Designed miniproteins, single chains, continued (4). Designs and how they scored, part 43

Each design is a single chain, and the fold is of that chain. pLDDT is the mean over its residues in the fold that is shown.

## One batch from the design tools (miniprotein)

Design m13476
Fold by ESMFold2-Fast:
Structure m13476 (fold): chain A 63 residues (1-63)
Amino acid sequence: SSLFEQGQAAAREGARAADELKDYATAAEHYRRASELFAQAGLDVAAAIAARESERAAELAKA
C-alpha cells in the first residue's frame, strides 16, 4: 500500500540517520513516523518494531 511504502521510506531514513550520521534525534523522529504509517496500514508488528527503534534512538539522543 502507499502507507506501507511511506513507512518503509521513513524507516530507511531513520536507519540512515542513526547508522551513518549518528543523529539519533532525527532517527527517533523518522522511526516514529514509520510506526504511525505502519499502524495506519494495519501492520501492527512493523509499527511496534518502528516504535521500539524510535524509543531506543530517543534514549541515545539524551546520552
Scores: mean pLDDT 88

Design m13477
Fold by ESMFold2-Fast:
Structure m13477 (fold): chain A 87 residues (1-87)
Amino acid sequence: TMETAVEHMLSLLPEELRPAAREFAERLRAMVDAGASEDEIVAAAQAFTHEGLARLADDPERAAQFERFAVGLLVLALDELARRKAA
């Protein structure tokens, strides 16, 4: 399920980033539920990614892990959006 995928992805992040990442995952879900556009979802994910990468500027391995999380979350949100559009 999406919840299981998100929880697994969160477990791969440093502990200090998990609360903010979980909150953002919930925000993306709320945006999808509210009928946000693809452009709005992408913009929100880009802002989250840039903020996270700025905090990890001196740790390229953690930055790569964080970017993978952000991309995965965006893909999940866009897949849900596409599914609702097709239904």
Scores: mean pLDDT 80

Design m13478
Fold by ESMFold2-Fast:
Parts: structure tokens; sequence; C-alpha cells
Structure m13478 (fold): chain A 86 residues (1-86)
């Protein structure tokens, strides 16, 4: 999606995906304009951990099987999905 790529560039959004040897998957979303970083880690059995950083400082951490308990992380992820993956 060309508009999604332009949104990423305009807002200095960086997306990184990695997979560990045990099948653990990690998604890192960095917003350079807002100086925030969202780290989402999922284990093979479906446990999810979210960490929110503001100017490099950890401000929130949530672990569970879904992201419903952390509205800020869900807002950032939803914005990313809407603008980049739609």
Amino acid sequence: NPEGLEWVQKNEIEYEYSEGPDGTRTIVIRDGKKKITLVITRTPDGEVTTELYDNGNLVSRLSGRDLAGHSRAMEILSEYIKEVLS
C-alpha cells in the first residue's frame, strides 16, 4: 500500500520482525516522531508480552494471552495495522 508506506516515512515508523530458535516471535514498532517504541513478544504457546517505551524508558509492561488489558499498546498496533497493512 503506497499510502501506508508514505505514512510510515512521514511519521518515522520503523517495523522489525524477528523469530527466535524456540519459535518465539517479536515485533518492534518504533515511532521516531513521537519517540515511542512498542515491543510485542509472542511465545509458541500463544503467551503475549507488550512493552511500551517513551524516550527509551519503559513506561508499561503487560503479559497475557491477548492485548485487551493494555489500551495504549492496542491503539499503537491498531494505528499501524490501519495505515500500513490496509
Scores: mean pLDDT 65

Design m13479
Fold by ESMFold2-Fast:
Structure m13479 (fold): chain A 62 residues (1-62)
Amino acid sequence: SELEELVKKLGLGSEWTDEVIETLAELAIENIATHELSESFIKSLIENSKEELKKKIEEALK
């Protein structure tokens, strides 16, 4: 799936899949090199995203 490949590109562990997928969509729009996700799908995920999760992922991407 597109999300699984996105998680792998970011170098994140599968153990974060459930929490991180929602926040990954927000990061994908802002800074992640991907344009394969649909805008409607990303918007839906962002609605459920949290700032704390976004920060954790951004820190993991360093």
Scores: mean pLDDT 52

Design m13480
Fold by ESMFold2-Fast:
Structure m13480 (fold): chain A 88 residues (1-88)
Amino acid sequence: SEELIRLLAEFLRSLGMSPEEAERLAEGIVNGDPEALAQTARFLRSQGMSEETILELFIAIENYLLGKISLEELREVLERALEEIRRA
């Protein structure tokens, strides 16, 4: 989904990732690329995100791709993840 790629790239850029790398990883995540998922998880850990929050985030992305949650519900999960890093 173009909208999901855009949302994920925006999220990664808000954490200091370059626009080019953020878009590349967002596309990989949406396509289920294991290397993109692993690289993203390592980046999020380096930013201070907990394993619980990283897992919640990936589950939310999968649920969105399966049509189980809305884009706005996914955005809420991303915003909570950012708040965790901001408070750490």
Scores: mean pLDDT 87

Design m13481
Fold by ESMFold2-Fast:
Structure m13481 (fold): chain A 73 residues (1-73)
Amino acid sequence: IEEEAKKIVEDPSLVEKLIDILRNSEDENEVARAEEILKLVVKESEEARKILEEALKRETDPGVRAILEELLK
């Protein structure tokens, strides 16, 4: 998780892949892992935070929106 968060800080485009996991994965463990990685990345990367803010503006699923709002807190 921490090593994966560092990799995403180096390449913020990977944030979009994690958001896709939150939206489309049926594996609760994979979703929980993606959420934890995103939580770490938004503290370290302003660009990752902006990607999450843009994703939240477009998100229509209430469950995914709740997760994104919590991550941006």
Scores: mean pLDDT 76

Design m13482
Fold by ESMFold2-Fast:
Structure m13482 (fold): chain A 83 residues (1-83)
Amino acid sequence: SAAGRETYARLRRLALEALEFVESLEENKEEYLKELQKIVEEVIAESNAKTYTGSKEEQIHKRVEDLLELFEEKFEKFKESLE
């Protein structure tokens, strides 16, 4: 579906950005990886606390969209904290 392809494209871009960010780090890679893991765990926990309406497919799509948005927001804040 078009919605699924758009969500996949967002996930792929975000994953590549995160990988490029980690690879660009010369120091503290292990510490920053642990912080990124905490962000992932927090995003999963927050998404699991939410309920969605619509068909089963619509509920899955909304959940994945929220996961991506929450991770993007937390990841940007994390990057800003390193400036």
Scores: mean pLDDT 76

Design m13483
Fold by ESMFold2-Fast:
Structure m13483 (fold): chain A 62 residues (1-62)
Amino acid sequence: MEKKRKEGEEKIKMGEKYREEGRKLLEEYPNDREKVLKGIGMILRGIGYAFEGGLLLGEPMK
């Protein structure tokens, strides 16, 4: 039980970090296709981590 909670919290934290880094790439290099694709990929990965963390914590999807 406690291990799942810790893993959920860490996944959410990683998701936040990935989303912030991805958003920063999009803001700094909006016209660079490779940077934009990388930023989008990081944001999607961050969303995936947040979703997994939410499932581990038993939170409903939004």
Scores: mean pLDDT 76

Design m13484
Fold by ESMFold2-Fast:
Structure m13484 (fold): chain A 100 residues (1-100)
Amino acid sequence: SALELKERLIELVEKAYAGKLSEEELKELEEIEKELLERFNSDDRRLRLEALAIAGVVAYHGLRLAGTATAEQEELGRIAEEFLRTGDEALGEELAEKMK
């Protein structure tokens, strides 16, 4: 599911930041990146919005760990997280509009 994919990506990003990512986990990260790219290139708008939201949450989480996240990026991360949690299409539309 989109939520499971997001949670695993966050775990891998945290391990990478800590310098603890194994070669097997790096390969897993590459496979997840391919999965997200397939979803992003899908004709299904829902799958594209989910891929955008997952990428957004993970990117903002990484920026926050590095201490470089802006207030705007934190807000986008919150909207993306809520969209993945609730499936609320209005939040998905807001995310897409703000990321144009």
Scores: mean pLDDT 80

Design m13485
Fold by ESMFold2-Fast:
Structure m13485 (fold): chain A 71 residues (1-71)
Amino acid sequence: EKLDEAIAAYKEAIKLNPNHFAAHMNLGMVLYASGKLDEAIKTFETAAKLYPDDPYKTFMTRWYIELVKKS
């Protein structure tokens, strides 16, 4: 389905641009929507590691990780 195609597309985008924060966040969100909770958490943790000094990005990644863990 379209979710699997979106996952593949974001993984390819990350392969080309590994520091693309938005691509990591979008991948994590699509993984969460697909029920792939462990992969979603790891993806958000990877996004958090890209910009640890950015309080907004760190806040967003932590918020989504906590949301997924409660699922």
Scores: mean pLDDT 83

Design m13486
Fold by ESMFold2-Fast:
Structure m13486 (fold): chain A 90 residues (1-90)
Amino acid sequence: SMSEVKERVKALIETLEKQVKTLKDYVDKYGTPEQQAQAAAVEAQVEKIIKTMEEMVKQGKSYEEILAVITPQVEAVRAQMDAIVEAINS
């Protein structure tokens, strides 16, 4: 149902927002200004992914169709988050 799709998308959005907040808190404490800028760029990419998900929900797309579009984008931003944390820890 559309209600079920909205709840599943909302949970994914909340997870992504929490991951971005965790990254930004970490780079604010331990990162360089360049790494803080990289974290801000990741935040902007996540905001774009969220807008894409919201638009697809508005268009009546299934959860599977939404995942097919956003999964590679989510994997790419998570890899960028991991790389920033690894660089700070090195």
Scores: mean pLDDT 90

Design m13487
Fold by ESMFold2-Fast:
Structure m13487 (fold): chain A 66 residues (1-66)
Amino acid sequence: AAEEEARRLAQEMVDNAVSAVRATPGLDVDEVAEALRDYLRKQGFGPIADEAAEETRRRLEELRAA
C-alpha cells in the first residue's frame, strides 16, 4: 500500500517534470532529475527516488532527441 502510493506519487512527479521541461526547453535535464531525487529522498522514498530520477532523465533525453 505505502509503496504503491509512493510509486504513484513518484510517477506523477516524473510526468509533471517532463511537462515542465517540455514547456521550458532551456531547463537543465540533470538539475531537474537531481532535484526530484533529492526531494523524494528527503520525503523518505529513497529506493523509489533513484528509479524516479533515472526515469525522469531518460524521458527528458528522449524528449530532447525527438
Scores: mean pLDDT 76

Design m13488
Fold by ESMFold2-Fast:
Structure m13488 (fold): chain A 87 residues (1-87)
Amino acid sequence: SVEEIVEELTAGKGLSPEEKELLLKIVEYLLSSKNDVPSLREVAKAVGVSQATVSRLLRKLGMSIAELSLEVGVRLALERMKRALDR
């Protein structure tokens, strides 16, 4: 789930509950726009925060927006494969 992805990405990073909620919104946006590589500006606009807020969150994660988009995409693909195998 999106919440499981967020918890794994934030493990040991010292994020607040509010920062985890923001990351959850970002991950949901990335999952809905899976065919595009969004810019920092597009992500910030989509989740209703400043680019500085998104940049600060990504810095705490140690990731760029491109790296986060790739990680989310890989995890989604793996989850879909696991669900297909459980059938």
Scores: mean pLDDT 78

Design m13489
Fold by ESMFold2-Fast:
Order: C-alpha cells, then sequence, then structure tokens
Structure m13489 (fold): chain A 72 residues (1-72)
C-alpha cells in the first residue's frame, strides 16, 4: 500500500538530495518500492544511492534522514 509507494519516493528523493544523478535516484526509488515499504530500508537505500552517486558521509546522512521521513 501507501508505505511501499512512500518508501520508494523517499529513497529516490533522499538519493537526489545526497547528490545522485536523476536516473540513479529514480532507479533507486523503484528498487526500494519493489523491495518493500520499511522506512529503515528506504533510509539505507537512499544512503547507499548517495554514496554510489559520489556523495560524502554528510550527503549520505542527509539522504538517509530525508528518505526515512518520507517513507511513512
Amino acid sequence: GNGAERAGAGAAAGAAAGGADQKASELWGIMNYLAGSDPEKAAEGARKGALLGGGDEKAAQTASEFARRNAE
């Protein structure tokens, strides 16, 4: 339901906020939507997405927090 949709959206938005490319952010959002609706999984996904996109530790932390808030 709503949780999976918000988890995907949160992960994509968090990855983008952390500096990931638009395409990478969208793919990361889709993967998190398919994997489940857990806010912690969305946060972890956004953190990994930000790091893969070339972000530093602060970017990864920001992405994680943003995704967690939006996965509810």
Scores: mean pLDDT 65

Design m13490
Fold by ESMFold2-Fast:
Structure m13490 (fold): chain A 117 residues (1-117)
Amino acid sequence: SMADFEARARALVARIAALLGRLSLDQVKDAVVRLADRAAKIIIKYAKDVTKGIGYALRLIGLAFEAELAKTREEALAVARRLLATVADALPYLSEEGREALLEELEELARELEARV
């Protein structure tokens, strides 16, 4: 159900946000850029609405550029929070296969970040 995907996304977003809060500026930037790239590709591939898919993908690409330009850890974390919210907000516009693929990317990021803290 959509409610199950939203619950899983909320748990993963909270976990990733907490992990990012323990990392350096460069590690936060790297994580944001990587997730933005991977999530944008999944959203474009699995979007049920092409216009919504393109909109979310462009927003994620813009956030990746903002992350690269961040000069402080606080700025990078603010971009990371906006990125995670954007990824979660895209779920209703994806096929069920796309929702699973997006949640798998969040799970993989959580595992990679946990190894770095």
Scores: mean pLDDT 89

Design m13491
Fold by ESMFold2-Fast:
Structure m13491 (fold): chain A 108 residues (1-108)
Amino acid sequence: SAQLEADRQRVIEGLEALLNTPEEEIRAQIAAGLPTPAAGAAAAILAYRKALAEVPEEDRERLLERFREELRQLGLSEEEIEELLKLLEDPSVSVKEIARALLEALLK
């Protein structure tokens, strides 16, 4: 579990950095390709969103189960996982709102 705990702490650090960085600065960091914790966390959330938006219908449930397993490995409950997946699929929800929900779930 040492690797899982290290992965969890890295995710927490990235989410905290994302929430404490202004949105305009995050967009600038992503556009410049900067490997900051905040940009990395934002890019990861955007990648999950893109994958869900672009996955073929026949592969959708397989992708969702992969995401559920990844979130379980980080220590989320099944209820927290399903709520987070709903937020990821809602285009009206901001990256920071998703980051806050994920951080709250990780901090228990």
Scores: mean pLDDT 85

Design m13492
Fold by ESMFold2-Fast:
Structure m13492 (fold): chain A 68 residues (1-68)
Amino acid sequence: AALSQAELFALAFELVQTDPEFAEWMKKKGKELAEKIKGKSFEERLKLSKETDAEVFEWVLEELAKRA
């Protein structure tokens, strides 16, 4: 079942505090995502966020499932 946005953030926050492997994975993926939006204006990033939210949540859910 899909997690709610709040549940997903709570779980991810707890895992980055307690699971070093997950924390390193999240840091690496965060840097990769930051590079994708690098050089874009704040307004351009806001437009992308509408398309990216669903993709990011699906991506994190898939990684959490792999580590379960």
Scores: mean pLDDT 66

Design m13493
Fold by ESMFold2-Fast:
Parts: sequence; structure tokens; C-alpha cells
Structure m13493 (fold): chain A 72 residues (1-72)
Amino acid sequence: MRVTLELLVPESAVPEIEEFVKKHGGEVVSFPAPDGKARVWATVPEEAAEELKELVEKHGGEVLAELPEAPA
């Protein structure tokens, strides 16, 4: 199953987060945010979600929301 995380991270952290998500077969979209930050929507396998959260915390970012992907 996949999980979508809504993240707020420093703009400088976006490339590392995008690389992590793509390495795990996920998808990522980023938008500019105030104060040199970016809002990121990342969809990853459930097992990668915890590692992604740790990566975000290491860069001083925040997890704003966690949404399970609806069964299709």
C-alpha cells in the first residue's frame, strides 16, 4: 500500500527528499512556500514512510498530514 505525506521542509532539502521518494518508486510534487520553505506532497510505500519522516526531521522540516491511499 502507498501513503501520501504532506511535508513542510527547507527549500534546500527538496532535492534530497525527491531523490529518496523516487528511489523507493514513489512520486513527489513540490510547491514554493514562505520563508525559504517548500510544501511537498510525497507518495511512498508504507515501509518507506517512516524513513521519509526521519529524513524530513533531520532537515528541520515538519510532517503536516499523513493520508492513506484509498483502495482502488
Scores: mean pLDDT 79

Design m13494
Fold by ESMFold2-Fast:
Structure m13494 (fold): chain A 94 residues (1-94)
Amino acid sequence: VEELIEKAKEAYQKLIEAAKNGDAVSARKYLNEFLSILDELAKVDPEKALEIAREMLNELRTLLAQSTDPVAKAALEEAIKALEGFIERIEKEL
C-alpha cells in the first residue's frame, strides 16, 4: 500500500510538471500512469485511493484556475475529468 501511495504521488508530480511545461504528450503519459496506480491501490485500499484522488483533484482545480497556457489548461482539464470519473466509479463500488 505505501509503495503504491508513493508511486501515485510521483506520477502525479510528473503529470503537473509536464502540464505546466506545455508537454501534452508527457502529461497524458503520466496521467495514465497515475490512474493505473490508483486502480491498483483501489483493489487493496479503496478508501485510501479515494482520499488521494480527491486531494489531487482539488489541487488540479487550483492549478487550472491559475493557468494561462492553453496547452496546460487542456492537460489539467483532462486530468480533472479523469479523476472525477475514477472517484465516481470507486464510490459506486464502496
Scores: mean pLDDT 85

Design m13495
Fold by ESMFold2-Fast:
Order: sequence, then C-alpha cells, then structure tokens
Structure m13495 (fold): chain A 60 residues (1-60)
Amino acid sequence: EEEERRRRERRERVIEGASLGVKMIGAAATKVANEKEGGDTSKAEKEFEEYLKKLKEIEK
C-alpha cells in the first residue's frame, strides 16, 4: 500500500520531469541554431531558464 503510493508519486514526478526535460532540449536546440546564425538567443535562453526553474521546483 505505502510502496504502491510511493511508486505512483515517483512515476508522476518522472513524467513531469521528462516533459520539462524535452522542452529544455527544444529550447537549447533553438538557442544553438540561433547562435549558429549569429542571431539573438535571449528568448531561447529565457525559455530554457524558465523550464530549468520549474524542474528544480519539482525536485525540491
């Protein structure tokens, strides 16, 4: 019972973390693409930082 609840909570955290991880990878890829073209990377960097902050909030 306790173990089943812990497993469920862990899975939910992993899924949420994985979702944020995918978004961070997308933002990082956009930053690299913009940097390669000599463009402004500020928006992609801001999005990456925002997702990273959310990921840290989940972990605590």
Scores: mean pLDDT 74

Design m13496
Fold by ESMFold2-Fast:
Structure m13496 (fold): chain A 61 residues (1-61)
Amino acid sequence: SVSLEAGRIWVDWARSENPDNEAVQATLDAVEAWLRANPDASRAEVLDLMVRRLNETFAAQ
């Protein structure tokens, strides 16, 4: 789905920005697992997750 593709693009970008941060990588692994478990997730749900995880990632830096 377009929502899944957008989520995967975001995860790939976030990994490239934080390659040496294991805590961030673990957070992104959890996001990927959520996307895999929720293939029918709406665009709004995917965007909400991405925003929440992005904020958590930047707060940890």
Scores: mean pLDDT 71

Design m13497
Fold by ESMFold2-Fast:
Structure m13497 (fold): chain A 84 residues (1-84)
Amino acid sequence: SEREEALKKLLEAQKKIRENKITDWNSPEVKDLLYYFLKANGITDVSESDSVEELRKKLGKYLGLGDDEVPIDFYVRLIALSEP
């Protein structure tokens, strides 16, 4: 299913960010992390053409945290760098 494929790609993005210690928030790996996290959670209002900033805003709305006061590094730490 699309959701299962999104989950697989989310896990791949998490692994790449952790193993390669990615700190570039505009990297393809960070964009994949946010996009597939939203898709894996059933959010349909996301596009492959969305920027990291647009994905950050959508994630803030999804989590009920708002947008302007939550930096992208918070979301990357929450999604990719949290312990299992």
Scores: mean pLDDT 75

Design m13498
Fold by ESMFold2-Fast:
Structure m13498 (fold): chain A 81 residues (1-81)
Amino acid sequence: LAAVEAGAAGIIAAAESGVELGLDPKSMEGLAKFADKQIAKMEAAADALAAADEEAGARARAAVEAARAAVEKALEAARKA
């Protein structure tokens, strides 16, 4: 759980920093592609965790969704700027 939450926080911070720095759409797409690979690993870990502990799995999945939402929001912001 803690590793998934830390990973999600890192992805969110990177996405927000990209928006703040005014990254162009192509640079933001590169960041999103890297984040997608990490999110896929975290999602697999969350699914494994949910099989053993439903509550911990739900927390891990919430962290994964927050990271995914932050990346999508950052990508949209870059494309609309």
Scores: mean pLDDT 77

Design m13499
Fold by ESMFold2-Fast:
Structure m13499 (fold): chain A 76 residues (1-76)
Amino acid sequence: SELTVLLATAAIGLAGLGFDIDYRTESVEEIRRRARELREVIDEGLARATDPSVIALLERLRARLDELEARADALA
């Protein structure tokens, strides 16, 4: 389903960002750019989702993104 693809993409993107932050494989600017793109994807998913379990999952992904953005800011 469209939602499954969106959720998988967001989860994989978040895992990749976390890895890049932990191992310093990308610039802070690139990490911030990708974080903004992922936030837009997650927010679009939240606007479209009607299933409570999907909404809860997207909210957890957004919280994880907020955590990763804070960690990226600490690297500046």
Scores: mean pLDDT 84

Design m13500
Fold by ESMFold2-Fast:
Structure m13500 (fold): chain A 63 residues (1-63)
Amino acid sequence: MKVIVVYTDASEEEIEFAKEKAKEEFGATEVETIEAPDGEAARALYAELMRTSDAPVVMVGKG
């Protein structure tokens, strides 16, 4: 099972921390990261992935 992390304007350290937390909370064996150019784009992507993907989706970054 995988978890998808959508990030916007986040540091590499923040992204790595989010990956670790996602593995702990969801029991994921794989984590995929997707960069969004803006907070609005991140929200749109999150909503679409929540409907199309079997994986949990997490957002991180400054909106």
Scores: mean pLDDT 78

Design m13501
Fold by ESMFold2-Fast:
Structure m13501 (fold): chain A 65 residues (1-65)
Amino acid sequence: MEREKRLEEIRKIVEEANAKLQATTDPEKQRQILLEAARRINELDPRALVVLTWDADGKPVLEVL
């Protein structure tokens, strides 16, 4: 997979995960969303580090390092 396409796929996964995280108030569901996103991202790039941060608005946001 080309680097550019891989980055685009990762960005898409992060955006989908962030939309789901912001749409749910259940901590268990948020954890499942995080783990699923991390699994998918690591499948594309095993060196990627997926972390959960908080946005300026206090909303949960996934970041990839």
Scores: mean pLDDT 76

Design m13502
Fold by ESMFold2-Fast:
Structure m13502 (fold): chain A 94 residues (1-94)
Amino acid sequence: SEEERQEVAREIAFDLILAAVVPSDEIIKKIRELYESLPEEQREAFREELVAFANKADQEILKNSKSREEFIKLQEKYGKEALDLAERFLEEVK
């Protein structure tokens, strides 16, 4: 169905955005585990919050990175902030 195709597309987009902003496989794994622990009805809202954060983080990284070294440091910073956002979301929902 169209809804099933859209859900698969959203899952793929979420995974790609996490991989682009969060360079740490360990942090990605933790965020994914938090996501999978959520009630099904909260998963769309969780994806939307993290996607919005990731897009903002990507813009800030591009704007403020003057070197590859600064780029990596900003990615590590925003990766940790993404995990903090994910943990906060779970505390607020239940």
Scores: mean pLDDT 74

Design m13503
Fold by ESMFold2-Fast:
Structure m13503 (fold): chain A 95 residues (1-95)
Amino acid sequence: MEVIVIGEVDEELKKKVIELAKKAGYDVVIIVGRQDSEEALVEAIKEGIRLATEALEAGRRVALFVVVDPNMSDAQDAELAAAAEPLEALLRARE
């Protein structure tokens, strides 16, 4: 099984992801690790999708994993929650 890592991933988490993918019969595992910014995360995810698409077109079974930082600051969590509320309200108004 081929493993591709974009960014940094904890070795224990990496081992768990590899074990799960191997058990599920995947040929390629792409792991998008934690990034220092939202923009860097978006770009890393785009690259992961590109690599996954190429592998799928080659007839390989692919798993794509994205690692989210569970240790985000309370301020960052509050900022994301506040940013999401106006978007949800707009979506409800349109539906």
Scores: mean pLDDT 66

Design m13504
Fold by ESMFold2-Fast:
Structure m13504 (fold): chain A 75 residues (1-75)
Amino acid sequence: SFQLSPELKAELQAIFDEIKKRYQEALKNNASEEELKEIAKEGLERLIAVLERHAPDVPEAQEAAARLREEKEAL
């Protein structure tokens, strides 16, 4: 199996942690379902952009981006 570079993984993890924290804080403050969906969509868009930008020649990153795009469309 191929692994993403440590730098790319760190960037993705930082974005994920930021969005997760924002989502949890919104839940704690009784945010609407629409607000929560917006936070999730923004997070997915950021992750997709990073994957597509940094690893266009990496099949695993392209596949991951495609899966996240499907999840975003389902929201």
Scores: mean pLDDT 79

Design m13505
Fold by ESMFold2-Fast:
Structure m13505 (fold): chain A 88 residues (1-88)
Amino acid sequence: MLEKLEEEAIERGEEIAKIPDEIERIRKSTEIAVELLESRGDLAMAEYVRLEGELRIKLLRGEITEEQAREERAARLPELRARHEAEL
């Protein structure tokens, strides 16, 4: 089942790469990556991928600055890293 999910994720990723809307591409690719990571039990990594997707979309929309995105990432990375290590 896991191998089939990985194959489906690769195929869906290739289709997503063809989407002309960059925000929609980020949203859909983030969803697939999160689904795959959650199916593997990598919950902290799934949360990190979701965070990166959210920050990238906000940057493209002009809702935050690159500095604010860096601050949000720096604030959450140590906690997410510790949780990821605990899941290993």
Scores: mean pLDDT 77

Design m13506
Fold by ESMFold2-Fast:
Structure m13506 (fold): chain A 65 residues (1-65)
Amino acid sequence: SMELEAFEAFLRMLGWVSGAKIRLEVEGDKVFIYDESEDEKVRETIRKLAKNLEEVTGMKVEIFF
């Protein structure tokens, strides 16, 4: 979906800006995010974006810090 593509683009930008590796995997209606930043501000941003993606698309997002 366009929403998922935009979300992936935002995560790439966030990883680039923070200097940390952020990885995303999609399986059916589930999205898995792997955040290696150990940065609370990055974590808060990912949580907020994930909630918005869930509300707009109905997909379930699981985040691993």
Scores: mean pLDDT 76

Design m13507
Fold by ESMFold2-Fast:
Structure m13507 (fold): chain A 87 residues (1-87)
Amino acid sequence: SSEEFRALVRELRARARAELPPEQALLLETALHDVLNIFESTRDAELTIEVIEELRAAFLAQETDPRARALFEEAATRLVELARQAA
């Protein structure tokens, strides 16, 4: 549901701020904001999943911090699963 998706985004943003260096936290928070906006504005689960996977690939191609990589991978996996359940 939209409430579950929004709640997960809030959880992941809080974890980014708590667990990651400021630069990596900002990158993940920005990606989460964009994903939430796409999901809520389009209500298109397939498009939302596509955007999440593109952002995951782009982030992991540039990021070397293992904590940032792990949290981004977890975030993408959990958001994709919720988006599939909302479809």
Scores: mean pLDDT 86

Design m13508
Fold by ESMFold2-Fast:
Structure m13508 (fold): chain A 63 residues (1-63)
Amino acid sequence: GAYSAGAAAAGEAARAGADPETAAKWAQLHVLKSGGSEEEAKEAAEAARKGGREGAIQNARLG
């Protein structure tokens, strides 16, 4: 489904070391490209941002 495509894209972005905002943008784009609704795209973006919080915590530890 469209939401799954967005989630997979966000996972790939995170794997490549992208920040939460980049992962969210990637998720939103892929949901829309797969024919998902604007609401599904927003939900996927929010899920990607939440997943990226772990990276933000790691960055805080390094800085």
Scores: mean pLDDT 71

Design m13509
Fold by ESMFold2-Fast:
Structure m13509 (fold): chain A 60 residues (1-60)
Amino acid sequence: MEKLAVATAPVPKGGPDDLALRPGEVVRVLEEVDEEHVLAQTADGRTGLVPKSYLELRPV
């Protein structure tokens, strides 16, 4: 099963590797890059780094 997360707050795009998200946006977690960040993908195919503090992990 895919690992999904939901943005709990607006995530700004701070750099070229960052993924900007709206509150309530669902993303697929591709990998955990470090203790603070995941590599995530949106339904429209955008990918980038998201701080874990902005995400709520959803069991699927």
Scores: mean pLDDT 77

Design m13510
Fold by ESMFold2-Fast:
Order: sequence, then structure tokens, then C-alpha cells
Structure m13510 (fold): chain A 110 residues (1-110)
Amino acid sequence: KIQELLDKARQALKDGNFAEAIRLAYEAMLEAAKNYDVGTFLEALRILEEAVDAAEKALGDSSYRDRIGLPLAILTLGVFEKNQDLIDLAEKPLREAVDELVADVEAHQA
């Protein structure tokens, strides 16, 4: 359930587990996007943005927001317009950027 992912993402963020928070928020956001659920999508997006900001501060690297920003904007437009082609266009580059950030955070926390 998307709400369980959001609750776990918020708890992970509160616990300082930024890698888990990013992963769970991204999963919730993508599921909401596929269902064109704007309200849930925006809630997941807010958690993802908070987790990414916290992760960038922990890493001392602000470049991840630039890599995520464009595909995230395309995904957001796709959700708002119920445009599956835009959602599909955004999925791969956004996942690659998120996976790289998660891997980098996990490596620094080890």
C-alpha cells in the first residue's frame, strides 16, 4: 500500500536513514504517478525532496538535485496531464539518478 511506503519513508528520514527514505519515497511517488494520484504523488515528492536534501548535506555534494531535477519535472508534468509518455520518458533517468544517490549514501554510512 502506498500509505505504508510513505509512513516508512517518513520514519526512515526521522531516523537519519536517508538511503531508505529516498528508496521508499521514490517507490511511493512512482506508484502514485502510475495511478495519476496527484495528491499522493505530491506527498511522496515532498518526502523525496527532504531526503535528497538531507543526503546531499551528509555527502557534501549538491550535484544530485541537478541530475534528479529535470526527470522529476517531466514526471510531475506527466502526472498532472495524465500523460503516460512523459511518465515513461522520466522513469529510467530518474531511477538511475535515485539509485546512484542511494548507493553513494549507503557507501558513506558504511
Scores: mean pLDDT 85

Design m13511
Fold by ESMFold2-Fast:
Structure m13511 (fold): chain A 62 residues (1-62)
Amino acid sequence: NKEELEKLEKEYGSLEEMERRLANGEKVLATSTDPTVLAVARRELAELRKVLERYKELLESL
């Protein structure tokens, strides 16, 4: 599990950085009027949420 955590950290950054990316994505959804930008932000947020949930599960299981 430690190796999986390190891999996620290398690929997505720290837990704190992932949380900041989620917050920034939410701001884009709230402020942007471009449907293409909104569609990209929605997909990225969905992926980040799943990764963040897995990251937290791995931390709690240790």
Scores: mean pLDDT 79

